# Designs tried in a protein design run: designed miniproteins, single chains, continued (3). Part 37

Each design is a single chain, and the fold is of that chain. pLDDT is the mean over its residues in the fold that is shown.

## One batch from the design tools (miniprotein)

Design m9255
Fold by ESMFold2-Fast:
Structure m9255 (fold): chain A 99 residues (1-99)
Amino acid sequence: MIKKLEEVLKSEAERTLKTMKKKLGIDDKKAKKIKEELKKSVEGGVEVARITGDPLLAARGFARESVRKITDILQTDKAKEVARAEGERGVARVEAEVE
């Protein structure tokens, strides 16, 4: 479970960053900052799963934290909307592939 969850969350973090770059035209400096924060969110999500045994709770926590950090960095409603949509897809993927 934990190894599969980590693989899915890492994949979703990479997909989210790629989508943000394409849809929002973010510069390399902001992209690097988002990449580092998403990496921390993956690590936090994996830790939640280790403590709770609940991969969906971990995925939801990862999605919420990712939306928060992306919104803090980009400070636009469009960025918040894109981040929320990508977070929802990530949670659905964990539900399908891990549970």
Scores: mean pLDDT 83

Design m9256
Fold by ESMFold2-Fast:
Structure m9256 (fold): chain A 55 residues (1-55)
Amino acid sequence: SAIEEKIKSIKTFEDISALGGELVKNKAPLKYFGLLGKAQEALMGWTKNLEEALK
């Protein structure tokens, strides 16, 4: 679906915030919030690994 494609295209925490707001405004099903949460988790892991590599 279009929402799933948007979630897969997330590159930044700003993208997560923007899409999260859109999902709330459109009263999207809870399953999309679950997918968004997984994308946020992946970004958090990546940024943590980057921080460790830069030390």
Scores: mean pLDDT 75

Design m9257
Fold by ESMFold2-Fast:
Structure m9257 (fold): chain A 79 residues (1-79)
Amino acid sequence: SEEENFRRGLEALRESIEGLEELAKTAPESELPLLIAGLENGLGQLEQMRASLPPDSPLLPEIEELEERIRELIEELKE
């Protein structure tokens, strides 16, 4: 189903973002622009997914929570 495809996509994005969060903890300053770009790409994918889901989808709160986590991390890395 489309919902199952979105769920799998969300799981893959979450794993990717968690990997970027871990890299950010030990990354040299020279790697921060690449990490930020990866996070911004993930945010764009989540926004597209959110726009494609029905307004009552149980995935929407999970997407919104992950979007907020990404935005907070980007702000932290830019400081």
Scores: mean pLDDT 83

Design m9258
Fold by ESMFold2-Fast:
Structure m9258 (fold): chain A 56 residues (1-56)
Amino acid sequence: EPSPEQLLQQILSTNNPEDPLVKSTAESVERLLAAGRDDLALRLVRSTQAELEELK
């Protein structure tokens, strides 16, 4: 299972990095990881990835 960092990298490489949803997710994931909340970071990044895929 990919790490939150790997999923975030995938989002950044497959979506517009200037998208507000992408930018807010990247910032939130980085803060959650810095706080040691890896499980929350993983849940957030997966939620955003699914939302981005549905909005296409």
Scores: mean pLDDT 78

Design m9259
Fold by ESMFold2-Fast:
Structure m9259 (fold): chain A 86 residues (1-86)
Amino acid sequence: SAQIAALQQRIAAARAAGVRDRSLANDYYQLGQAYFAQGNYAQAVDYYAQAVDIYLNDLGMPITDQNVVDATNNLNQALAQLQAQS
């Protein structure tokens, strides 16, 4: 999709620049949502995990932050769907 392509281009640019900020985490989160909506749970898991990693380890956000909670809940949902597909 055009949305996935645009998100992947932004992520590639941020990674090339060595940037690990909130915008990159948000782009990973949106990419996770897009793949989840398409039933590609393996990709959704990877991208949600990338968002959680940046929120916790690069931004130092607490586990109680709503962005961390939402990304973690969606990651767990994607993992459950991936296991159900196997």
Scores: mean pLDDT 90

Design m9260
Fold by ESMFold2-Fast:
Structure m9260 (fold): chain A 92 residues (1-92)
Amino acid sequence: MELTLEQALEKIREMVEKKSPREVIDELRKLAEQSTDPELKLDLLIAMRGEAYRLLVEATPEEQEEAKKLLDEISKEINRVRDEQMARRAAA
């Protein structure tokens, strides 16, 4: 089930008020993994990175280490998806 970027952003805003940053990240990750549109997937990953930053800022000392690892993983995934898009565009 695909969401537009604007629908995803609206959902993120609602979730930020009602849910923890971790729950928002889990939902965004699920949507990104289900997306076949590379542009939408990138936008969802970028939004997920933003929530991971929020998690880091609000985190307890133990949660900060986990949040830092999550940020690193998301950033690496974003770079990988961008590299894949560039490679496909160069081959097309």
Scores: mean pLDDT 73

Design m9261
Fold by ESMFold2-Fast:
Formats: structure tokens, C-alpha cells, sequence
Structure m9261 (fold): chain A 60 residues (1-60)
């Protein structure tokens, strides 16, 4: 799950491997998204839900 989140974050934000390697949890991924101006709904409770949300953000 976390590796899939990192893959989607790399596609969405163009992050380098050092930044991606700093992500250890759902909370780290949400904090990173927020730092880039992307709000994450409070309904996102797990990595699977975050993955689906990130996929939707990539479909613009």
C-alpha cells in the first residue's frame, strides 16, 4: 500500500526519491499533500482510501 501511495505522489507532485523515502505512514503522506496545497478530506482513514483519492486527482 505505502509503495503505491509513493508512486502516485511522484506522478502527482514530481517528488524526488529522498522526499518519497521520508514518507513512512498515512499521516506523513497527508502532511506532504497539505504542504503542496492539496487538501485531503477527513473521511480518508487508510492508505487504500488515499490511493483512490490520489487516482482521482490525477484524472483532470
Amino acid sequence: MLSEVKKLLKKLLGLDDATLNSIKSLEDAIALLKSHGIEVPSSIKNLEELIEYLKELLKK
Scores: mean pLDDT 79

Design m9262
Fold by ESMFold2-Fast:
Structure m9262 (fold): chain A 94 residues (1-94)
Amino acid sequence: SKSELMRLALIFEAGVTLTIIAISQLKASDAEVQRMVAKMRETARQMQSLLPADDAQRIAKLVDKLAQALLNRDIDSAVKIMQQISKMVQEYMS
C-alpha cells in the first residue's frame, strides 16, 4: 500500500541520515558502516517490493549508488542520491 511505502521511505531516510552522521560526526568504523548500509539495503528491498517493476529497478540502481557512496564515505554524493530516491518515491505517491 501507499501508506506502507510512506512508512518504509521514512525509515529509509532516517537510516541513511543516521549513517551519514555516524560517518561524518561519530567516527564510525568500516564494520559499523557496512552493518548500517546492510540495514538500509533491507529497507530499500521492502520499498522496492511495493513499487511497479520499472520504478523498483530505478530505485534499486540508486540504492546501489547510495550504498557505494556511504561505503566510500562520500557524504556529498550520499545526500544527493538520498534526495533523488525520496523525490522519486514522493512522485510515485502523488
Scores: mean pLDDT 89

Design m9263
Fold by ESMFold2-Fast:
Structure m9263 (fold): chain A 82 residues (1-82)
Amino acid sequence: SEEEKRKRELVLRAVGLVLRLMGLLLQETLDAPKEERDKKMSELSKELTDFLKELEKLIEESLEEAEKKVEELEKEVEEREK
C-alpha cells in the first residue's frame, strides 16, 4: 500500500506539473491583443480538455495496473509465509 500510494502521488504530481505548464502558456497567450487572446485561450481550453480526458484515462489504467501488481506482491508474500 505504501508503494501504491507513492505511485499514485507521482502520477498526480505529473498531472499537476502539466497543468501548471499549461497555465504558464495561457498566461503568455494573454499578453496578446484581446481578440487573439480569446481565440488562443479557447483553442488551448479545447486542447487542455482533450489532454485531461486522455490523462484521466491513462491515470485510471495506470492505477488499476498498480493495484493489480500490489495484489500479486501480497499473494507472493503470503506464499512465502506458508
Scores: mean pLDDT 69

Design m9264
Fold by ESMFold2-Fast:
Order: sequence, then structure tokens, then C-alpha cells
Structure m9264 (fold): chain A 84 residues (1-84)
Amino acid sequence: SEVKKKTIEDLIEWAINNFKKIVENNKTITITDLETGEDTTIKASDKEKLAEAFKKILEDNLRNAGFSEEEIEEAIKRFEEEVK
């Protein structure tokens, strides 16, 4: 559906833009796991850990929104291609 396509694209764009902004501005971020409530603090210098955190956020948000595993995998691949 149109809504599904827009949601995936908006989430991918959000993740890419925020990843790049954090890296460019050498920021530290705190991410809360919505399932456990655990906070994880990640520095921009830890680019691989930062990318993994954004991939998890994308996976969790898309899965909770009812997207298929194929759609989630494609979204993660697009994110990875832009940030690595």
C-alpha cells in the first residue's frame, strides 16, 4: 500500500539522516530499548555500534508496524548501503 511504502521510506530516511548528523557533529546519543527499557549510550566514534543500534531501531519499528521480514531486510540493506 502507499502508506506502507511511505512509512518504510520515512523510517529509512530518518535513520540515515540521524546517523549522518550524529557522526558529522561528533555527538553522543542515548537509545532506549522499548522492550526492556534499557538505555545504551553510544559515541559517534563507535560508528559500527551506532549503525547496529539504528538497524535494531528500524527492525523493531517496522516489525511492530506489521511489516514483513522481507520488507524489514530490504530497509536494513538500504540503510547499510547509505551509512557504510
Scores: mean pLDDT 75

Design m9265
Fold by ESMFold2-Fast:
Structure m9265 (fold): chain A 62 residues (1-62)
Amino acid sequence: MEPSEEEQVEALVKLVELMAPEMRDRAHRREFVRSAVRTLLPDASEETRRRAFERAMEVADA
């Protein structure tokens, strides 16, 4: 199946979920999420990047 934008967002969220526990500083986690969104979703729409950031931040702050 073709990777959809939703599948790319899901992959990003899973990556953040795996990496975030190693980052105790909340500011460091936010910067990691911003970097991941820019790196993994460079061609995505602003709306998709915003949704990816929001979902990833939820798991990063958990």
Scores: mean pLDDT 76

Design m9266
Fold by ESMFold2-Fast:
Structure m9266 (fold): chain A 75 residues (1-75)
Amino acid sequence: SGMQSEYEKLKETLDMHDTVVKLKNSNEKEQKEILDKLYKEGKITKDEKDKMLKQPSPDQVAQLFNSTYVKRVSG
């Protein structure tokens, strides 16, 4: 692995962090739109999207997304 590859991974991590922040500060409609986009981009599964949409608060949606991302990058 080279420095360029590590930089691209860092950039993806920052983009995912920005998504967590957006979800935390979003209403139900915005959450649905963000999660639908992530699903269409292949960044989350349908099951993960459905579970996130069932969360009662933006903070819990953001936490579940972050946990899902961490599991994906950790194995």
Scores: mean pLDDT 76

Design m9267
Fold by ESMFold2-Fast:
Structure m9267 (fold): chain A 88 residues (1-88)
Amino acid sequence: MAAELEAKRAELRKLLDQIRATIEALVAAGKARGELTEEDLAAAEAYLAKLREQEDAIIEGLLADEAAYEKVVAEVPKIIAEAQAWIA
């Protein structure tokens, strides 16, 4: 059981790392295209900083809620794929 929880924590950390990398790539692409305002860039930077600071709390919260965990694992990769398709 403890090993399963550690595996889920590792999976969630990997997923959060992918989210941050995708947001950074999305911001870079939008900036290069001239599609982002200064306010959009500042908002994205603030959101990324918040994700970095709250990573452990987000992971533990998801592990405490099985329904939320299942939803995040199912839905977040789809959102990442859509964002990556927009970047490409």
Scores: mean pLDDT 77

Design m9268
Fold by ESMFold2-Fast:
Structure m9268 (fold): chain A 75 residues (1-75)
Amino acid sequence: SAALEAAVAAVLELMEKDPERALALIAAWILANDPSGKYLTEEDYELLEKYPDVTAAAIPGVSPLEFYQALLDAP
């Protein structure tokens, strides 16, 4: 989907400029799509607290696993 492609592109662009902020964006996206937070560690929550300006919106029909796979398959 265009929304998933845009989310992956945003993470990859941020990874080049600020890798720690990119990791915060990944954590924010996962939390938005799974509010239980079961896929997040204490370190992920520390990143979210350190970068409160980094936010993500839930994408209907996209699972956290699909997002991770799209990131791993990116060059």
Scores: mean pLDDT 78

Design m9269
Fold by ESMFold2-Fast:
Structure m9269 (fold): chain A 73 residues (1-73)
Amino acid sequence: SYRKKVEERKEELKKKAEEARKEGNLDEAKLYEAEVRTIETVLEEGKEENLQFYIELVKEIEENKKKVEEKLK
């Protein structure tokens, strides 16, 4: 189910936001929080086809952000 995967992704993003705040990465935390809010809005609107694509895209974007930040060290 697209909805279930989106809800799982939302919870993952909430955890990442909390971790980023603890590490002092406030900008990163705000980005995760904004994505959570976007997911909540899309879930309310029932755009399940777009949610499937969004899940895959968000996963790739977050992996790429971590890789870029590691390379900049």
Scores: mean pLDDT 73

Design m9270
Fold by ESMFold2-Fast:
Structure m9270 (fold): chain A 76 residues (1-76)
Amino acid sequence: ADAELEAAKQALLDAIPLAIEKYREENPELSEEELKEMEERARKMIEEWYEKVLKQSEEEKRAAVAAAREVVAEIE
């Protein structure tokens, strides 16, 4: 249960560089500083999401893992 949630968290974190790279290509007007801020914000949101979900029921954890996998698939 928690191992799957941990794997989902890691997949989200690993997807951040790919998402930022695609966003940079699609939005060349954005500064490198703005892209770094977006990356840092994404990492913080993933960490906060993970800490919150860890305190929830096993059923809620399973739903969170499914949602995270969908987000990763959309980025890849």
Scores: mean pLDDT 80

Design m9271
Fold by ESMFold2-Fast:
Formats: sequence, C-alpha cells, structure tokens
Structure m9271 (fold): chain A 100 residues (1-100)
Amino acid sequence: SAAVEQARAQVRALFRAAAAGEISALELMDAIEAIRKRLNIPLEELKKIMVEVARELTREDPEAAKRMAEELKEVLDTLSEESQEVAKEVIKVIEEEVAE
C-alpha cells in the first residue's frame, strides 16, 4: 500500500539519521511510533519494515548498526510496550547480521 511504502521510506531515513548520530535511539523510536500511528500501520507490518531496514543498515555499516543496537538496549525499558517489542526485533536482527 502507499502508506506502507511511505512508512518504509520514512523509517529508512530515520535509521540513517540515527546511524549518523543526528538523532538518539529514543528519538528514533518515538518518531517511528508517531509514523505508525499517523499512517495507521499494523504493528506486524511495522516489524517487517524495521527488520528490513535494520538488515540494510547492518550490511552497509555494521559498526553504526552495533552502536544503534547498544543505544536501543540502554533505553529499552523507557519505551512503550509496542516500541519495546519492535526494538527487541531490531536488536536481534542487527546482532544476527553482524555474526554473519
């Protein structure tokens, strides 16, 4: 859908900003939650988008991806339950891709 493609593009831009140190991991997750609510993206579709983008970032810049995963772990308990669930999937994917 157009909303899913828009969400994917915005999530990709936010991940790149976080990887560049322009936004914090907390700001990243807050922005993504806002996008999900605004575009009415189902949580499962958001997880798929986040996993795809996390894999792309890890392949392009594994060191930036590792740093982002570490920052996400530090703020994990401060996130909403839905954002915690999404962040855990992102951390897992980054750790798995780095091991390959």
Scores: mean pLDDT 86

Design m9272
Fold by ESMFold2-Fast:
Structure m9272 (fold): chain A 86 residues (1-86)
Amino acid sequence: MITVEVRLEQADDGRTTRITMTLSMGPEEKRAVAVLLAEGEHLATMTLNKPGEKKQATVEREGVREARATAHSTETGETVRVVARL
């Protein structure tokens, strides 16, 4: 089982959005990949390579109000999609 979470937060300058993506996989998974997109732009790709691994990445962009992440397990074929809004 894989999980992906995306959170948007406005930074102290009132202009910049902080976008945080967290990807986790269970002990049954061997590899998972997540892609973070906002407003048609590819912001980040995250890869997990160890069973039970969890990683987090943060990207800052001005004017972003919606971000989408798609995560895939290469072993189980599981796909998870999330949308986050400011």
Scores: mean pLDDT 83

Design m9273
Fold by ESMFold2-Fast:
Structure m9273 (fold): chain A 80 residues (1-80)
Amino acid sequence: DDLAVEAVERIRELEELRAKGEISQKEMVRGIGRVLVDLFRSMGLDRAAERIEEWVKENPDASLDELLARADEIVQEELA
């Protein structure tokens, strides 16, 4: 729970930086991808972390919604 709360706070900070024009859409998505990778590794989901890291590198123009949908899919597959 604490790890998820920390991740949500880091994501909100990146969204705020994007809204202020301090970072690009690509930088925001990359940053959020890194937050998710760190979260998954902290939870012992090393394969999920590797999969999302690769997906973010392959999809630099992805939207936040696409990233979050892919992360959810990966986590569901790894926990099944």
Scores: mean pLDDT 82

Design m9274
Fold by ESMFold2-Fast:
Structure m9274 (fold): chain A 98 residues (1-98)
Amino acid sequence: MITEAIKKLQEILEKHGIKLTPEQVVRLALFFYRVVKEKKTWDEVKEEFNRLMNELKIPPEVFVKALSALDLFYTRNPEEFESLIPELEKEYAELKKK
């Protein structure tokens, strides 16, 4: 079942005209958070960026827009965004179970 953390991020993305699956939302949000916390530039993570985009089958335009929406949310609500991370990590682990 979709958790509150995934639902909240999906709602934020949908306000920007972006609709992603639960797996796409979880993996993209965790990637974004890691880049921000490691204080890396997008150029430094370019190969990982391209690999994730291809693995998630998200069009480049949509992927960039989604990252921009997450960046805006994080900038305005950093504590709220960080509070979602443990649940997103748990959901990512569950998505891998068969």
Scores: mean pLDDT 80

Design m9275
Fold by ESMFold2-Fast:
Structure m9275 (fold): chain A 98 residues (1-98)
Amino acid sequence: SEEERRRRLELELLRAWREFLAEFVGLPADASVPVEELDEAYQRLSPEKQAELEEMARAVEAVLEKMRRSPLEEQEELARRLIEALRRRDLEALRELA
């Protein structure tokens, strides 16, 4: 069903984001890392790395906003490309998707 596909998509995106965030802050790429551990690791980053993460987050948010306005099939394709760009830490690819 469409509802089942949307729920699966949301879970896949959340998992990919959490794995990316954990790896970015120097922890194992594991979606189950507690928020408290992510926050502590983030606070230990240099200002330059914190700014880089904020830019990545803004680019991801722009893609997610575009996805909310897109048909489900296009959302699934955008999500696949978003996850690939996150895995490569490719900010320019993320910006091109928005």
Scores: mean pLDDT 86

Design m9276
Fold by ESMFold2-Fast:
Structure m9276 (fold): chain A 67 residues (1-67)
Amino acid sequence: MSDVQIFNQYRNSDGTLSVSRVRTVLRTHFGLSDAQIAALIARYQVNGRFSQARFRQMIADARAIAA
């Protein structure tokens, strides 16, 4: 599933993702450890939320870590 499809599946009505939904995505779709998930969330979240642009940047890093 594409990053756009994942974002649209989990996004809230305001067009952002919550930290809890992002944690689910990184664990379920990328198989990342809790430490890796925490590091990515800390780096890319803005006021506890993820815009589509920030989410896409984070997913690029997640793919690099998972490879």
Scores: mean pLDDT 78

Design m9277
Fold by ESMFold2-Fast:
Structure m9277 (fold): chain A 67 residues (1-67)
Amino acid sequence: LEEELKKERERLLEELRKRIEEADKKVAELSKTKPQEEVKKVARDEAIRLTGEAIRRIGDLVDRKLK
């Protein structure tokens, strides 16, 4: 059970990496209309949001396996 949770966690982190690529595309679109300073702020916010989502999903997995 604990070993399974570790494997699921790693799989979710790989999926997070793919979602970060989506954020990169969003940053590229913004760079066409926004100054670079604003684009960097958006990129950071998006990365933080995606990371938080991944952590939340991992937590949900743990809860489901334990109950």
Scores: mean pLDDT 71

Design m9278
Fold by ESMFold2-Fast:
Structure m9278 (fold): chain A 58 residues (1-58)
Amino acid sequence: SDEEREELLERLERLGVRAHLAGDLATTQRLSDLAKRVKEGKVSLEEAKEELERLERR
């Protein structure tokens, strides 16, 4: 849904900013690429959530 996509993109943006400020260029690039794929509809929301969860710190 549009709401789920928007929430996911906001989470990706927040994590991306955090990674950038921490100097983690590889994670920043991966998050940017994932956000682009989500915006372009090249990845499912489920696949994107799984990738985000792997990148998000527990």
Scores: mean pLDDT 81

Design m9279
Fold by ESMFold2-Fast:
Structure m9279 (fold): chain A 64 residues (1-64)
Amino acid sequence: GPKEGGERVKEFALGRGLSEIEAESLKMSASGSHPIGGGVTAAAGALSFGFSKEEALELAELGS
């Protein structure tokens, strides 16, 4: 569900070297976003933090 997806997004972000605040922001995007867009919103956030498109797609999968 959205809560579990958000936790996975946060764990991925922390594993990639994001700060706790940045990782929490991506988690909130995944958890509180539009029902069909949570992972996509997290992916967009990841790109803004300098992640590759491939990593952003991985975050979209985790957030779904």
Scores: mean pLDDT 67

Design m9280
Fold by ESMFold2-Fast:
Structure m9280 (fold): chain A 93 residues (1-93)
Amino acid sequence: MLEEIKKLIEEALKKGEITEKTAKFLLFQAEHNGWSLEEVKNAINEIKNSEDKKKDIAEAEYMYVEITGGSKEEREEALKKVKEAGAEDVVSG
């Protein structure tokens, strides 16, 4: 599964469908947070369909996860924001 995810990300990057930061974010999620092939496909489709808004969100979440790096809950919140593209505010319980 991870090899298929890597190929999918590389192909999307080569096609210009996603940015390098988005590619790193998706790969990080697959390797460290167990994203499935379908999750990665959905994220790529959401990003390419709304490139400006989704791209900025994906970049911000990548930076957030990279900086904090620690809790599973924080990483899940970053993932939720990328998927929803509307979580510009801090996710409150």
Scores: mean pLDDT 65

Design m9281
Fold by ESMFold2-Fast:
Structure m9281 (fold): chain A 110 residues (1-110)
Amino acid sequence: MKLSEDLKKALEELDKAKTPEEFGRVLKLFLDSLGIDETKDLSYTVTGKSAEDVKITLTAKGKSLTFGAEDLVDDFKLEEIPDNVLRTVSEFLKKEAIKELLKFIEEVAK
């Protein structure tokens, strides 16, 4: 699989990141490198009644990627989901799910 240099750099920085704040910075820099405005070009919805059936769906340029409970951190609480997409991704998605999101965003940006 041929990854772009921007995606490779973002994945490497994500592997070095240890905190939700660092995850958010990596994601923001990657979005900026692709010309994506997270307030205009990216949206999300949360569905489900419990942590077991929760789904977070992110939408960019008419395409969507959905994450389930298995993609969320173990201490996830549905009522604590932020109203900000970068905070939701950085605080509640597992690192591997964030990597899948970065790949999805690059494919959408092509």
Scores: mean pLDDT 76

Design m9282
Fold by ESMFold2-Fast:
Structure m9282 (fold): chain A 85 residues (1-85)
Amino acid sequence: DELEEQLKLLELATELAKEGDEIGLDYLEKLLKSKDQEVREKAAFALGKILAETKDEKVKEKIKEIISKVTDPRALKAFEEGLKE
């Protein structure tokens, strides 16, 4: 996919996930598998930030499940930075 389209999807998916919508989390998981390193890092950062801010235990569990499958060190670092913000 074109970078611009993936970044727009990232923004929408992040807002949906913040509202507790599982569809947003599913799209962020897909963006973590993008061939574009910047998209993978931004998706991981968004998941970290949502995990830090959410009170929804279902959202927390889903994010932990998603991130447990990630082996990309740069994405994992971006996730940790998101947790701090």
Scores: mean pLDDT 84

Design m9283
Fold by ESMFold2-Fast:
Structure m9283 (fold): chain A 68 residues (1-68)
Amino acid sequence: MPSPLEQAEALRAEALARLAAATSEAEKQGILDDFERGMSALAPQLSEEEFRRVLGLRGELLAAARRA
């Protein structure tokens, strides 16, 4: 079974790929909403160290969405 951190990184990679193909702000927002929902489901399962790592992944995705 992948760890919660591995699941978070997989969600980020998928979202980044989807953002690269996104052509509208509505589409980008939908991708971010999907990612946030997935991350919220994982949050209770993360250690303090993993939680800090996950916050970094979220910030990276938000920055990528703004650029795309």
Scores: mean pLDDT 75

Design m9284
Fold by ESMFold2-Fast:
Structure m9284 (fold): chain A 68 residues (1-68)
Amino acid sequence: PPFDDTAREQLKLKMDLDGDGKISDEEWEKVWNDPRFEDVRKLADVDGDGKIDDKEKKYLLDWLNKKD
């Protein structure tokens, strides 16, 4: 991935809205619609085309929620 462990932990912290250490589909939807998380959405745009498809979303959520 283009991020190191520190970047992953920072993304998890920003997206983990309920503090349970996991990123849920509901938290993803909140982040996607919240202007405060524009930087997170930009990082999620792996293609740089300004769009996130379902495949990219799944890949990123799986990566963020992966156990070390």
Scores: mean pLDDT 63

Design m9285
Fold by ESMFold2-Fast:
Structure m9285 (fold): chain A 79 residues (1-79)
Amino acid sequence: VPSRYRVKGTVDGKPVEFEAVAVAVDDDGRITLIGEIELDGKKHLVYGVATHRPGQTEWPFTGTTEDGHKIEGTATPLE
């Protein structure tokens, strides 16, 4: 499983893009990702899950910041 991902998505209707690192993978193809984004001039830790889809280069991603903002988008493997 790739260890680095590019996440493209939205938070509060605003586009975000960040790199994330895989910290866990389950048997169902759910990959736990951790990254960092900047919102309103503050850095926030992001944790979320990308779901592996065979034959696709972009995988669905759903995550949250540590203060509860929801992020939805896609994760693309880098390495």
Scores: mean pLDDT 79

Design m9286
Fold by ESMFold2-Fast:
Structure m9286 (fold): chain A 104 residues (1-104)
Amino acid sequence: SREELLEKVRELAELARSTPLSEEARRRLERETGLDVSGVRTLSEAFYVILGWEVQTSDLPPIEIFERAMRRFLELAKEVVPERAELIEEGVRALIELQREREK
């Protein structure tokens, strides 16, 4: 249901806001984007950097840009908090499904 999807998104958002970005994940983000990420402190802030980079570098439909950003975020987040991999995967899937419904 939509309510279940929204709950998974809330759980992911809470995790992302409370989780500090590791130095290894920061270096990975710098290598993959070429951006200065020295001021990026949390997974949620890392997501905004990833999304902005995908928007600026991709000539794809909005949903495809969003899905690419979500996939890159998923890989980074699982590196930072591997013990929360299932929650991160469920939250990312819920976000993609909700965005696809808006594009229909």
Scores: mean pLDDT 85

Design m9287
Fold by ESMFold2-Fast:
Structure m9287 (fold): chain A 83 residues (1-83)
Amino acid sequence: KIDEELEEIAKRAEELAAKSTGQPAVLARSVADIARLGLTATPEQLKRLAEVARKIADLAEQMGYPEIAELARRVAELLEKKA
């Protein structure tokens, strides 16, 4: 279930944000927000949200936050499948 997995990722990203400070907290919150927006988004909005999630994944990987990068990539994949 795509929506169930998006909710689970949003929760995991919220937990990461809560236990982090600075840039990793901001990136984790962004992943959570995008996953939650994906629950109610139109197909066109889902495609745009997926592109944003991919950019967050690339940025998180470059900054050395692999767990956040993995969550962002998974969100992008799920949003593309839902679109």
Scores: mean pLDDT 87

Design m9288
Fold by ESMFold2-Fast:
Structure m9288 (fold): chain A 59 residues (1-59)
Amino acid sequence: SAALGFEQGANQAEAAGDLQAAFSAYLRAIIAYQSLGRGDLAAKVAEKAKPLGEKLDNL
């Protein structure tokens, strides 16, 4: 699904050190999971994105 694709892309960007691209991809995954009615998965991805957002705000 598109949601899984965004989440995988985010994981790859994070591994490459591209925190901004990773954060953007996680946000897109959250929206896609919400559109699928998977609020549980959206919440899990949001928890993963939270520390990246904080790092970006503190750079």
Scores: mean pLDDT 82

Design m9289
Fold by ESMFold2-Fast:
Structure m9289 (fold): chain A 78 residues (1-78)
Amino acid sequence: MVRELLDEAVKELAAAVARAVAKEQGLSEEEIEELVKEAEERVRKEEEKVRENPEAAPEVPELSPEVIEENKRSIEQA
């Protein structure tokens, strides 16, 4: 139980870091906020499905390819 809360906190922290880096690159706050919220909703819903199937390996949740690439590139280029 506590571990699940910690995992969610880590995901939120990663999103916050990616957002800060993306903002430094000059992305609009509106775009960043929309991407983050959409990603969070998808992660949250997918996490429920993963919990129902604990045998299924906890892989990266279903996220938009654009969101994943932008976040990854922002963090790596940081």
Scores: mean pLDDT 63

Design m9290
Fold by ESMFold2-Fast:
Structure m9290 (fold): chain A 80 residues (1-80)
Amino acid sequence: SNEKKVIEYFKKMNELVKEAEELAKQDPRAKPYLDEIKKVHDETRKKIAEAKTVEEASNIAKEGYDRIKKLLDEAKADLA
């Protein structure tokens, strides 16, 4: 269901944010990526809270997850 998708994307986004925080603790060069990831995470959460339907919320959650994942992947590639 769309409700399950929203919950799963929230769990996945929280895990990616936590991973980005740990990366930034180990390598300060990751700090700009962490700041952008947190910004995307906060904006995604606000948009989900304002969503009119569960379908809209699931689409917003997926977009936010995809953006955060891309930023974290870029951080890992840049720091390698």
Scores: mean pLDDT 88

